# Designed miniproteins, single chains, continued (3): the designs that were tried, part 105

Each design is a single chain, and the fold is of that chain. pLDDT is the mean over its residues in the fold that is shown.

## One batch from the design tools (miniprotein)

Design m11653
Fold by ESMFold2-Fast:
Structure m11653 (fold): chain A 74 residues (1-74)
Amino acid sequence: SAAVEEMERLRAETVERLLAAGEPAWAESVRKAHDEILAWAAATGDLAAALRQMRALAQLSERELEEVRKEREA
């Protein structure tokens, strides 16, 4: 389904972004969180809620990465 494809894409893109930023432990944590959301979607059947959670997690990771970069330079 389109929702599953987008969730897989968000997982891959977010993990790759964190790895490129030199944050492998953070990338692994995000990967596990996405796996948990997918398992939750499988258990509940609520793909729309799972996709919203994955989008929120991807956006949060991007914002947190920018903040960490700024703090490291301060």
Scores: mean pLDDT 81

Design m11654
Fold by ESMFold2-Fast:
Structure m11654 (fold): chain A 61 residues (1-61)
Amino acid sequence: MAPLDVSKLTLEQMKARILEAAAAGDRDTLKELLIKYTNYLLEQGKEDEALEVARAVAAAS
């Protein structure tokens, strides 16, 4: 498998890091990762997905 886009790999890594931070209870790291992930979704034009992610994490906080 050849990586087509570094941004796609970063998205998957961000998801994994978010889950790890949540499991560890590290809210500071979780907030930083969430901001980056939301910005990435917005840059990709996935505004609805970005809002869903932001709302889900806000509700969990």
Scores: mean pLDDT 68

Design m11655
Fold by ESMFold2-Fast:
Structure m11655 (fold): chain A 74 residues (1-74)
Amino acid sequence: SERERALEELLRVARRLAELTARGEYDPAVLEEARALAKRYPSLSAEEEERLRPRVEALLAELRPVAEERLAAL
């Protein structure tokens, strides 16, 4: 289903964000994927959302300083 596909995509992007964050790197393509998935987040079930929320939020919080530095350079 589209819902299962969205869940798989969310996990894939979360793993990629974790890898980039660990290296202090910023990849615009991965950030754009994260934004696209954020738009799909409301379509997930409450159970799916609660299961993934802490992990996704932690990864985005780790990436935030790098993203802010890049945006400030624009």
Scores: mean pLDDT 67

Design m11656
Fold by ESMFold2-Fast:
Structure m11656 (fold): chain A 62 residues (1-62)
Amino acid sequence: GLESKADDFVNQLKTLFDLSEETVNTIKKLLLEEQFDDAASIIKNNTGLNISGDLLKDILNQ
């Protein structure tokens, strides 16, 4: 479901970009609340990845 996919995705970002637990938890919460544009903004600010909210939604619905 969305929760497990969001958890896996954010844990991968944590490993690749050495994100803090606070940042990881914020991104997870936004993804679970389907706030994809806000999640994408936090991801960009912490990783430099330019992922749109629409693309992020599509990734998590696979």
Scores: mean pLDDT 84

Design m11657
Fold by ESMFold2-Fast:
Structure m11657 (fold): chain A 94 residues (1-94)
Amino acid sequence: MLSPLEQFLQEGIAELERMRAEETDPTTRRLLSSAIGALRRALQELREGVPEEEVARGLIAMLESILAEARRRGAPERFIALIERFIAEGRKLL
């Protein structure tokens, strides 16, 4: 059975990839790709044996950076809400 963090990352990647497939705005697609990259990096670090708490902290910091850029660029509310949800859920795993 997968750890809660590994399951969260796999489900998050799938959700972001679905949203990116339906997204037509180039800026939002780039932000989605950045978020996917952050989650994929966190998943790789977990598989390489980095402690879950350290991985979660790094991921939250990256997602907060992406959220700040999304707000500055006027990304769709659905994307902003999704990243805010991932940050909130990630914090619960700490």
Scores: mean pLDDT 85

Design m11658
Fold by ESMFold2-Fast:
Structure m11658 (fold): chain A 110 residues (1-110)
Amino acid sequence: MAEMRAVVDQIRGLIAQGKQAVDNGDIDTAKKILDQITELATQLEALALADPSLSREVRRAATLVGAAAAIGRILLFVSKDEPDEVQKALLKKHLANLEGLVAELEALLA
């Protein structure tokens, strides 16, 4: 629990930083932040799957965060040659989706 909450808090902080980078037009920084989020989301999923005391709802929520992070990374990679405005819109949408999923998981851990 405590380790998962720490990782969730780190992801939440990175989402805020990513949103700020997008608002500033710093697409490269926002993409680097998403890479960090994806790494932490993978760690979060591993922690959830390793703990048999966790509810199925917590495990499902952690898996959805991991899956969403991975899918968003793939979508940004296939869109790498798109105009900055398109990449910015995709980054903003993906960060908002991750924020919602992380909030759902955080509520289940409370």
Scores: mean pLDDT 85

Design m11659
Fold by ESMFold2-Fast:
Structure m11659 (fold): chain A 89 residues (1-89)
Amino acid sequence: HMTVEFELEHPDEKVAEELREEFEKAAEELKKRGITYIKVGFKATKKNQLALTEWGASGPAMSEEERAALARLQAALPVAQEQIERANA
């Protein structure tokens, strides 16, 4: 019913897995709102910063609220990375 594609390249596999889980939790919430397809790609930079490499989302009709939620998700992943790294230090 809903397809979620998440691609992440990060030097630390543990951080990558935790970021993927956070994204999947957010995607499940968006699924309840009728989004049928999400694709997001990130790649770690030389400064260990996440850079968005690909973004796409579709559904029968995405509301402004749903689009805002996706934008918050994109912005939140670098912050989540920092928080996860601090928790695992």
Scores: mean pLDDT 60

Design m11660
Fold by ESMFold2-Fast:
Structure m11660 (fold): chain A 98 residues (1-98)
Amino acid sequence: SEEAREEVRKKIEEGDIKSAVEIAGKRIKEKDIEGAIASLEELVKAGEEGVISPEISGALRGAISRLKQGDIEGATKVIYEGFKKVDPELAEAFEKAV
């Protein structure tokens, strides 16, 4: 939703990528699928802008597709594995939040 998108964007602007990732994980935990998708879309933009690894953007787009299909478990695994390959600290932050 707009609220999740704004919250994640604000954390990215503050350079707090870890908190941005944790917000996405929390939205998944709460089953706020619209909020989770919005959060992941802002993280995709951060990856495309080079604020985080661009390789993460591909994994996050795959996760968004899975969430839209109701595959929450598959989306969670794709996000975790995508982060783990390029930024293990962000993967750990996500895992602890979800």
Scores: mean pLDDT 85

Design m11661
Fold by ESMFold2-Fast:
Structure m11661 (fold): chain A 95 residues (1-95)
Amino acid sequence: SLEEFEKELKKLLEEFKKALDDNDISSAQKIFMEIVDLAYNAPKEALPVVAKTLREMSEAARKKSEEEKNPSHSRYLDGMSTQLQRIADWLESQS
């Protein structure tokens, strides 16, 4: 249902932000993939909230990328941020 979908999305967003704060790139990647899957399976009514959530994730990943001293990790987080933004833009075009 839409309510169950929104609850799961919020939980994954919180887990994603925590993984970034903990410098757990592997967990952040897993959560990123789960949220992307949820976004592509989102009911039309949920698209605006999903897009907003993906933009928040993009901003969090971008900020973490700028703080990251390891160049490979920084590039990876930057790529994640860019992909999240592109998906959010696409979802907004579908709304």
Scores: mean pLDDT 83

Design m11662
Fold by ESMFold2-Fast:
Structure m11662 (fold): chain A 97 residues (1-97)
Amino acid sequence: GSRIDEAVRRIVELVRQGRYEEALRLFEEELKKIESFDEMLEFTERVVEAVRAEGRYKFAGELAIIGGKIMLEKAETLEEILRAIATVLRGIGLQLE
């Protein structure tokens, strides 16, 4: 399995246990270790979808907002800025459902 697959599984297990602060901390730590924007986006999307699949819509939205903000700080192109903003907007949408 990839490092991304392992991190996603660990975050989902913490979420299943109701350990949201630890899940968020692990998500931020693992996201900040990723050097490429495309891998940051893949990791964020995989975590958000996995948490949403567990029925944790509000927390999935929080992860998408935080992930999008971290991605925005690392964005170097207009396309990357727009993808980071889209990730934040997805997170807001998940919290409003």
Scores: mean pLDDT 89

Design m11663
Fold by ESMFold2-Fast:
Structure m11663 (fold): chain A 88 residues (1-88)
Amino acid sequence: MNKEFIELYKKGDYEGAAKLAIEEAERYMAEAERALAEGRYQEALRYATQAVFYAELAYELDPERAKPVLERAQALLDRVLAAVEAAQ
């Protein structure tokens, strides 16, 4: 877990913590898309799983702003899982 997220959460800056979690989710989604495009399915799965984790964390703190990010992260994870299954 990101140290900056923990510090913001401990300060009670839930808006800042949610924003950071959204930024981490977006970063992991970008890494998952790259890994998927390159056929690195296990890395894509790890990155997509991390994207969903941070998107869910953001959703608990700021559901209105995080909902579209969570929906995109979940859709990406589903796509990665389908690619992993097809590659077996």
Scores: mean pLDDT 86

Design m11664
Fold by ESMFold2-Fast:
Structure m11664 (fold): chain A 65 residues (1-65)
Amino acid sequence: MVEELRKAAEENRKKAEEYEEKDKRKAASYYSAASINEAGAWVEENLEELSKKAKEKLEEELKRR
């Protein structure tokens, strides 16, 4: 999955570059999609560590309230 997300990000960046001179709004949309896919890949790659940290932080905040 991480590899697929990174490939999707690369494809979206490529499409954004194609549209950059033609339609800047479409280019911006593709750049946005690429950023989301790249962030998703990073999250999935670090999912175990992030899930543990998020759970710990959530439990700490819930105990505070």
Scores: mean pLDDT 76

Design m11665
Fold by ESMFold2-Fast:
Parts: C-alpha cells; sequence; structure tokens
Structure m11665 (fold): chain A 94 residues (1-94)
C-alpha cells in the first residue's frame, strides 16, 4: 500500500538523518561533506513519503519535519566546515 511505502521511506529518511548528524558531529571536512549528502538523501526520502500520503495533515507534517531537520543539519554542517577550515589554516600558519 502507499501508506506502507510512505512509512518505509520515512524510516529510511530517519536513518539517513541520524547518520548525517553523526558525520557532521565528527567535524572533519570529508565527514561533514558526506553528512550533508546523507541529509539531502534523507530530505528526498521524506518528500517522497509526503507525496505518497493522501492525508493533508500527514503530508504537511512530513514536509515540515524534513525542512526543519534538513535546515538544522545544513546550519550545523556550515558551522563545522568553517571551524575545520580555520583549524587547517591555523596549523599551516604555525
Amino acid sequence: SKEEEAKKLKEEGDKLFAEAAKLIAKGTIEDVEEGRKKAKEAYEKYKKAAELSEDEEEREKLLNEAESLYALLEDRAEEALKKAKKEEEERKAK
């Protein structure tokens, strides 16, 4: 059923968001960039789950959750990348 597919996509998205958060928290340029990629994949899974939902409230909830989580992780990724790049520059200056 479409509801079962939507639930599965949300569960996949939840896993990808959790993995993205862990990678971003590691704080290396490579890990943060991989985390951003996984956050984007999670966002797309949530959007697809919303598209399969025929309930307007459920659709809005999924889209709002996806937007909020993706925005939070992107902000955290940008902060982590700025810190990592500054630390690399400081190491080169010493």
Scores: mean pLDDT 85

Design m11666
Fold by ESMFold2-Fast:
Structure m11666 (fold): chain A 93 residues (1-93)
Amino acid sequence: SSAEERAQALYQEILERLRPVFEAVAAGDEDAAVKAIEELRDWLLSRQADIPPDLRQQIAEGLEWYAEQFEKMGFTKTAEALRELAEWLRSMR
């Protein structure tokens, strides 16, 4: 459906915007990872109305899972930024 096509396109855009976070973590650059999360948050805020509830829950769950993995690796600030983004997504109307 057109709604499924929009959700899929938005999901792919979010994954592309998450790529710098994973690249920064792989490089051991926590400041770059946090900055990439902040840039993703600002972008998501600009299109808040376009994010359907099911996609919000799916993304929030993924972000929470990655936060736990990164925290175990010592990326505490990155984990906190991801949890804050996940909580914001869950709290959307």
Scores: mean pLDDT 84

Design m11667
Fold by ESMFold2-Fast:
Structure m11667 (fold): chain A 62 residues (1-62)
Amino acid sequence: SEKEQLIKSLEETLEKKEELIKAAREYPKRHPHITQEQVDRALERIERTEEEAKRLLEELKK
């Protein structure tokens, strides 16, 4: 069903985003001119969007 396809797509997208967020947090280790604080601030908004997507997934699974 369309609902099942949407759920699967959202779950796959969230998994890939989590991997990218982890990679981004490691970025300052290789690039000392970029601080951990700068990365964390940039990712804060992205993480909030991820939480909203997770809430949508829970609603779809009802």
Scores: mean pLDDT 77

Design m11668
Fold by ESMFold2-Fast:
Structure m11668 (fold): chain A 78 residues (1-78)
Amino acid sequence: MEVRVTMANGTVITGRGETPEEVGEDARRQALELGLDEASAERAGRMAKTAAELAMKEGREVLELSGDELERRAVLAM
């Protein structure tokens, strides 16, 4: 599965994997490669993992969300 998350600084992170955990780890790695600090990379990983969990619930292979939209959807999914 694939998720795209737009960070607060406008950086778009694309996480890919077969599970939400793998998508989150890929997004964290991508954020570090783009020069984001560890805290921002951890946030990117958490956002991508949450987006991947939402994509699985919705039956989607690809999901693109802004950080604000992701937070809103995550609250509704709980």
Scores: mean pLDDT 72

Design m11669
Fold by ESMFold2-Fast:
Structure m11669 (fold): chain A 80 residues (1-80)
Amino acid sequence: SMEEEELKRNLDDYRFALESLEPYVELDPEGKKKLEEAKEVLKQVEAETDIEKAKKLMAELQALLAEVARLALESKQKQQ
């Protein structure tokens, strides 16, 4: 289905985004914690067979990715 194909593409994009952010969140323990939370939700989406439930998990993953990115940027700004 189109929804299943869209979820798969978004999941791949989010996986690459998380990998790209890993080195930068090492500067912030809160960033590391949020990265771990995002990885757990990513795992849940990969295992989910219900499209509607997968969509909700994807929304949670997207929000966590935004938080990880924000924390990575804040850590860079606070470097001394």
Scores: mean pLDDT 81

Design m11670
Fold by ESMFold2-Fast:
Structure m11670 (fold): chain A 77 residues (1-77)
Amino acid sequence: MSREERVKRLMELLRKHRDELSRRELLTLLAAIEGTREGKRSIAEIAKRLGISPATASRRLSRVARKLGLSRREILA
């Protein structure tokens, strides 16, 4: 699957689950999507983009993944 196809799928999931995500979780998913566009797919890059600790980014991404019915790896892949 291309980078563009992965971004499109994550954007579709964001749209479908927008009302289920808190503002912090939404920002975390958006940071992951932008990381995918740039070819940088890690917790450290999400944390850097959001100005938070890697531990906080990891916890937020896990909550987002759970709400989307995905693993963290699937969001980052």
Scores: mean pLDDT 79

Design m11671
Fold by ESMFold2-Fast:
Structure m11671 (fold): chain A 55 residues (1-55)
Amino acid sequence: MEIDLARLRQVLEEVAAGELTQKEAADRLGISQQTFNRLIAPARDDLAGYAATFA
């Protein structure tokens, strides 16, 4: 199934806080690490701000 946007937001917040690695985040979402990295690529320098846009 496709990723859950509510989970994505929570996972992005935890990655931004340093609580999860990108690999762990990808596992939580059921996607590959490469897919996760590509998904966040345009905002990976500001993951906390990016997560806030999913409120």
Scores: mean pLDDT 70

Design m11672
Fold by ESMFold2-Fast:
Order: C-alpha cells, then structure tokens, then sequence
Structure m11672 (fold): chain A 96 residues (1-96)
C-alpha cells in the first residue's frame, strides 16, 4: 500500500496537474477523496491502460472534475511514479 507521505505528495502533484490544465479545483476534501479512489483503482486495476484511464475519467466526473485523455494519463503516470518512488524508499530503508 502507498504510504501516507507518498499520498500527500501525490495529492499535491494532482492539484498541480489540474491547475496547469486550467481545470477548476473542487474542495480539498473532494480532491483528496478523488485521489484516494484513483489510488484504489490503480492497485485493483484489470484490463488495458485505456480502460483504466476511462475509469479515472468516470471517477473524476463523480467529483465534478472534467478530465481529457491527456490529463487522465498524466494523473495515471503520477500515481505510477508515486508508487515506484515509495517502493524504492521502503527498499532503501530496509537495506540501510
């Protein structure tokens, strides 16, 4: 599972991605809930990357966030990078 520190870093990254793409930000509470659902989707994903991106867009819409395909892919990549970096940090901590 992703650490709380990695989740907070990911939340900040997703907020930046939305701002850079001119997407109106929901409340911080809704944005946190959206990010938490996307993380859960990522760990439980089945099927193709395109199917996962479509599900990210559907989750976003339920929180009032309209995502295009490029922004959904940027969010997916941010989750992937956060998961990889959190894993590397935990391995380094276990070996050090």
Amino acid sequence: MMSEEAREELLAKVKEILKENGIPLPSDEKLKAFVDEVIALYYNRRGSKSETLAQIKAIAASYGITLDDETAERIYNAVLESDINDGIRRIAEAVG
Scores: mean pLDDT 80

Design m11673
Fold by ESMFold2-Fast:
Structure m11673 (fold): chain A 65 residues (1-65)
Amino acid sequence: AESQEVAREVAVSILAVSAGLTLKKFEGKKVTALLDEDTPETRAAAEELKKQLAKLGYELEVEVK
């Protein structure tokens, strides 16, 4: 069975991959994701991910490659 924290991290990973983001690292409650390309679609996906993670107590930092 998945704990709440494990389920949240799995959800973050799935959302990042589907959005064209690469997860760079987790630093406690801080998540860093890398955009391969800066497009309106990847930006929108990153904003949605940021909102979801904020509700779960995580912060998302997005870097452009």
Scores: mean pLDDT 68

Design m11674
Fold by ESMFold2-Fast:
Structure m11674 (fold): chain A 89 residues (1-89)
Amino acid sequence: SLEEIIKGLEERIERLKPAAEAGDLLAQLLIAEGYKKLGDIYEELGNLEEAKKYYQKALDILESIKDKVPEELKERVEKLIKELKEKLK
């Protein structure tokens, strides 16, 4: 169900927070991707206000880590920032 998908994403984000707070850049990236996915779900449901809140949360995390991530994650981070900026226009 949709409620189960949302709950699963929220639970995954919460599980990643301790690692992210400890400075794990991959955990921070995965949280941002989770927020983007929540935004996409709310956008599909027509809840554009909630969608924008999640897109902004994702963008804030990605912009905070963009200059800190290792080379192999740079393209992934830059692509997500571009997509999120487009969503927030």
Scores: mean pLDDT 90

Design m11675
Fold by ESMFold2-Fast:
Structure m11675 (fold): chain A 73 residues (1-73)
Amino acid sequence: MSKEEEELVETIARQAVALARTVAEISGEDPVAVAEAWIRAQLNLLVKSGVLSEEEAEKLFREALERAREALA
């Protein structure tokens, strides 16, 4: 990944983990499912705004979700 893509992945994963931990604590939802839904929503918004292609978003989604899963384990 480019340095810019790496920083975006780290930022999205970190925010997803923080949100997922909070939601899991108060609602009992699966934190990984919360993180996945939030990451997908953010990347979909970036595709719609023209910042990312669908191919780039799918790549960044996989990387961000993997990092979030590791942090939530």
Scores: mean pLDDT 83

Design m11676
Fold by ESMFold2-Fast:
Structure m11676 (fold): chain A 65 residues (1-65)
Amino acid sequence: DEEKLKELEEFIEQLKKAGAIVDYRIEDGKIYIKYKLRSPMDELQIAVLVLLAKRYGYEAVVEEV
């Protein structure tokens, strides 16, 4: 589970550096993400992140800003 969380955090950090994610936090088995949709690619990447989080046992809570 720790390795999976680290993989998710690395992916989130990459998306944050790219500007698709504005902020995030992880608590109580949930990942809270604030994101911006600048292109269809950003939307796809956020969708992939949500899917991976769910597969790894985390609930993804996403908010567009």
Scores: mean pLDDT 81

Design m11677
Fold by ESMFold2-Fast:
Structure m11677 (fold): chain A 75 residues (1-75)
Amino acid sequence: MEEELRKEIEKLLEELKVSEEQKKKIFEAAKEVGLEKVLEFLKYLLEQGKDGSTFDGMTVEQIIELIKKFQERQK
């Protein structure tokens, strides 16, 4: 389960053109919010035609907040 989620996230990060530095921060954020929430958020970004520039200049804390705000809006 966890390994499958990680593999899907890796694929989405590649499709979004996320840098290695951004990828590291996103996986750190996943430790706080969970891999499933990260996967949902990345799928949403891809569907909206967004890319890795979404994460430019963001800290791990800001990425966590961004994902939490996304989850609240999906209620």
Scores: mean pLDDT 80

Design m11678
Fold by ESMFold2-Fast:
Structure m11678 (fold): chain A 90 residues (1-90)
Amino acid sequence: MKKVKLTVTYPKPLSPEELKELEEALAAMELPAELSEATILDVKFEQTPEGTKITLTLEMKSEEVVEKLRKLAELLSKTTDAKAEVEELE
């Protein structure tokens, strides 16, 4: 059992409408099958000078699930203008 923090930063500020849509999408989201052993503990949205920052705190059942999350974060960073980062907490 590990706690991890996933941070996704959009390099530009989101409009109130875009932020609301993203917030609703994340609240309603199902985790992909690759993350089926993860539990979402917390979701935070922050507007910063660097852009819009979204932080997910997740509880992971195994290190293999953490590695799958790291691969998804890398893919997201390569395929979108968002920056995704994974940090182990415990």
Scores: mean pLDDT 70

Design m11679
Fold by ESMFold2-Fast:
Structure m11679 (fold): chain A 75 residues (1-75)
Amino acid sequence: SARERALEALRALWLQMIDRFNPDLSPEQRAALRALVDAAYAEALATTEGLSPAEARDHFEALLLRRLQEFSAAL
């Protein structure tokens, strides 16, 4: 669906940003961030059924940013 493609594109972008803009992360920290993105993606897929691609993307982005703030605070 268009919704699933929008979520997958945003997931791919965030995974690329982890690799590209965080070169000083340890392998363990990188794996944890990838797992966080994947978990947020799975939750967004499950919770945005019936939403537009734009609404699903906004939901995923809000969820991911919240999870990333929690991760950063725990460092």
Scores: mean pLDDT 83

Design m11680
Fold by ESMFold2-Fast:
Structure m11680 (fold): chain A 75 residues (1-75)
Amino acid sequence: MVGAPGAFAVTDADSGGAYALDEQGNVIASASGRVLRGKAGDGGFGTVVEYGNGRIVLDGTNLKGEPVRIEVEAD
């Protein structure tokens, strides 16, 4: 399995883009690429929804139970 080292503590994708943050709040990914992935086995994952315009939204929670919503642009 592949995962990003982080907790994805950010939850807001609708006003300034989507970000994946590590446990310290550092940006480890942004909404200018493909679907972002976290550690699926550790409760830091969610549902992926693909839109017809080529955008993908990841909607889930991190290890703290905080909601995470990330919008990325598909290839």
Scores: mean pLDDT 44

Design m11681
Fold by ESMFold2-Fast:
Structure m11681 (fold): chain A 108 residues (1-108)
Amino acid sequence: ATLQEQINELNERQLVVFVQKLLEQAGQPKTLEETADIVRTLAVNMEAKNLVEFKKYLAYILTNKDTPKEVPDNAQPLVDAIKKLTNEQINTILEEVKNMTNEEIEAY
């Protein structure tokens, strides 16, 4: 499956956990609350109208490393993480999140 197809299968909680794990892998660990704020801020900056559009844009920027030129300060860690991470690291994290149980996602 393409990265876009795999990201599109994530629910909202899985998406936040995925982004948190990307940040952690890039050396920028954040709480879930901080990560949710980063996701919201980036979604607004990318003019994403809903979760589906945000997932589409996230898949695009992860695949192409083409990040927004100007982002609010709280979203900058995610932009930096995307630029640092390899496609292999991104795929590994995505597989980890997809294999987590509902209880593990809720406890995270």
Scores: mean pLDDT 76

Design m11682
Fold by ESMFold2-Fast:
Structure m11682 (fold): chain A 78 residues (1-78)
Amino acid sequence: DKESLEELFKRVEELVRKAKEALENDFPGRIEVLKKAEEEQQKILELGKRVLPPEKLEYLEKALEEIKELLREAEERE
């Protein structure tokens, strides 16, 4: 379904954006926000593995790694 696929990718973009905003704002609880983003992205990737071709899965895997890198950076700042 084209609409469901577009919705999935929009959600991935939103999670990455929220993760970057959490790190940039440097507020109490940003690590928890980043952990939640990682959990949501892992769930999206798991769902994607059932329906998406390898090239689309690589996109989702890169988004997950980007969120993990942001989380590592936030933890290193503390």
Scores: mean pLDDT 74

Design m11683
Fold by ESMFold2-Fast:
Structure m11683 (fold): chain A 92 residues (1-92)
Amino acid sequence: SIEEVLKEAAKLTREAVELLSKGTEEDKKKAFELAERVYELVKPFLTEEEQKRLEEMLKKLKETKDPKEAVKILEQMMMYMAHQLLERQEAE
């Protein structure tokens, strides 16, 4: 269900934010893997345009060297996914 997908995505995003806050290269790598897992989890519920938008955000996340910017990007990705999936749930 969309609700279960959003709950799992929120949990994984929270874990990724906590890992980035620890500041090690290993934790940063794990945070990026979680962000990619979140994208894979929500991908079946997204349009091609929404997939492109999230792929662009993932690329920006990996390219940033600022942990604060990385956290902001993760939060923006989660808000975007939640908005798109909730809008679709209301339409159906």
Scores: mean pLDDT 81

Design m11684
Fold by ESMFold2-Fast:
Structure m11684 (fold): chain A 70 residues (1-70)
Amino acid sequence: SPKEKLKEAIEQFEEKLKDMKKEGKSNEEIQEDADFLLERIKKLGELLKVPKEELEKVIKEMEEKKEELI
C-alpha cells in the first residue's frame, strides 16, 4: 500500500543517517545527504498521492529526527 511504501522509505532514511554517522561523515555531509533523501521521500509521497498535510507532517518529523541525530 502507499502507506507501507512511505513507512519503508522513512525507515531507510533513519538507517542511512545512522550509517553515515557511524562511517564518520561530517555533519555537513550528513545534512546534504539527508536533505536529498527528504526531497526524494517528498516526491514519492506526491507520486503515491498522500494528502499534502499528512506528507508535510511526515517530512517535519523526519527533519526533527535529522536535527536530533546531528
Scores: mean pLDDT 78

Design m11685
Fold by ESMFold2-Fast:
Structure m11685 (fold): chain A 95 residues (1-95)
Amino acid sequence: MEELLKKVKELQKELEEMVKEKLKKLEAEAEAARAAGDLEKAREIEREKVILETAHNLRLIGVEIDIELALRLGDKSLLEKAIKTLEEEIEKLKK
């Protein structure tokens, strides 16, 4: 149990760092579009940021539910599921 919890925490940190870097890049692109007077492009980038942030927050909620249930039920398979979910999301962000 403890080893799986440590792995989940490490993957959550890695995913959070990747999402933060992608959001920083999008923010810089939005500011550049605003500075150029391209308000339509700036709005599209802001929408992409909101979608990314919302999807990430929903995923973190799902992982937290799986962690809580694993601890309450003593079910290691829920932590293994959380690990797989986080690894798949990290892989998607690398593409």
Scores: mean pLDDT 85

Design m11686
Fold by ESMFold2-Fast:
Structure m11686 (fold): chain A 68 residues (1-68)
Amino acid sequence: MTPEEQERLLEELRRVMTEYLRKNEPHLTDDEIEEQVENVVSWARSQMEQGRWDLVEGLLRTLQALVD
């Protein structure tokens, strides 16, 4: 994957995770949502650095299914 594809995937992960948390955890503040999203994105960056792009894509697909 290119660096551009990496950043696109991470932006999509932020978007979907934010939607998931707002839908399923409506009691969380915007700050708490942002903190949880950044924790997930940090994990995803670490997995990508280790060549585990499959884990990040798998998480994104799972979250997309849960938001739908």
Scores: mean pLDDT 81

Design m11687
Fold by ESMFold2-Fast:
Structure m11687 (fold): chain A 68 residues (1-68)
Amino acid sequence: MTEALVEALRSLIPTFNPEAAAHLEKAVAALEAGDRETAQLHLQKAVNAMTDEEREAFHAAVVEALGG
């Protein structure tokens, strides 16, 4: 669900590097607005700015939000 995904992404923002966090904030705002194209763009930019550890945390949080 979009709400579960938004909550998961918001939980990661304060723990991630500033560049990745800024793109996650924009992705969350776009998801809440129903703008999937803008959300996808900022999610891609966030992932590209992540460290390996942040990417692992991101994947775990997304899988939990979408599958649990």
Scores: mean pLDDT 83

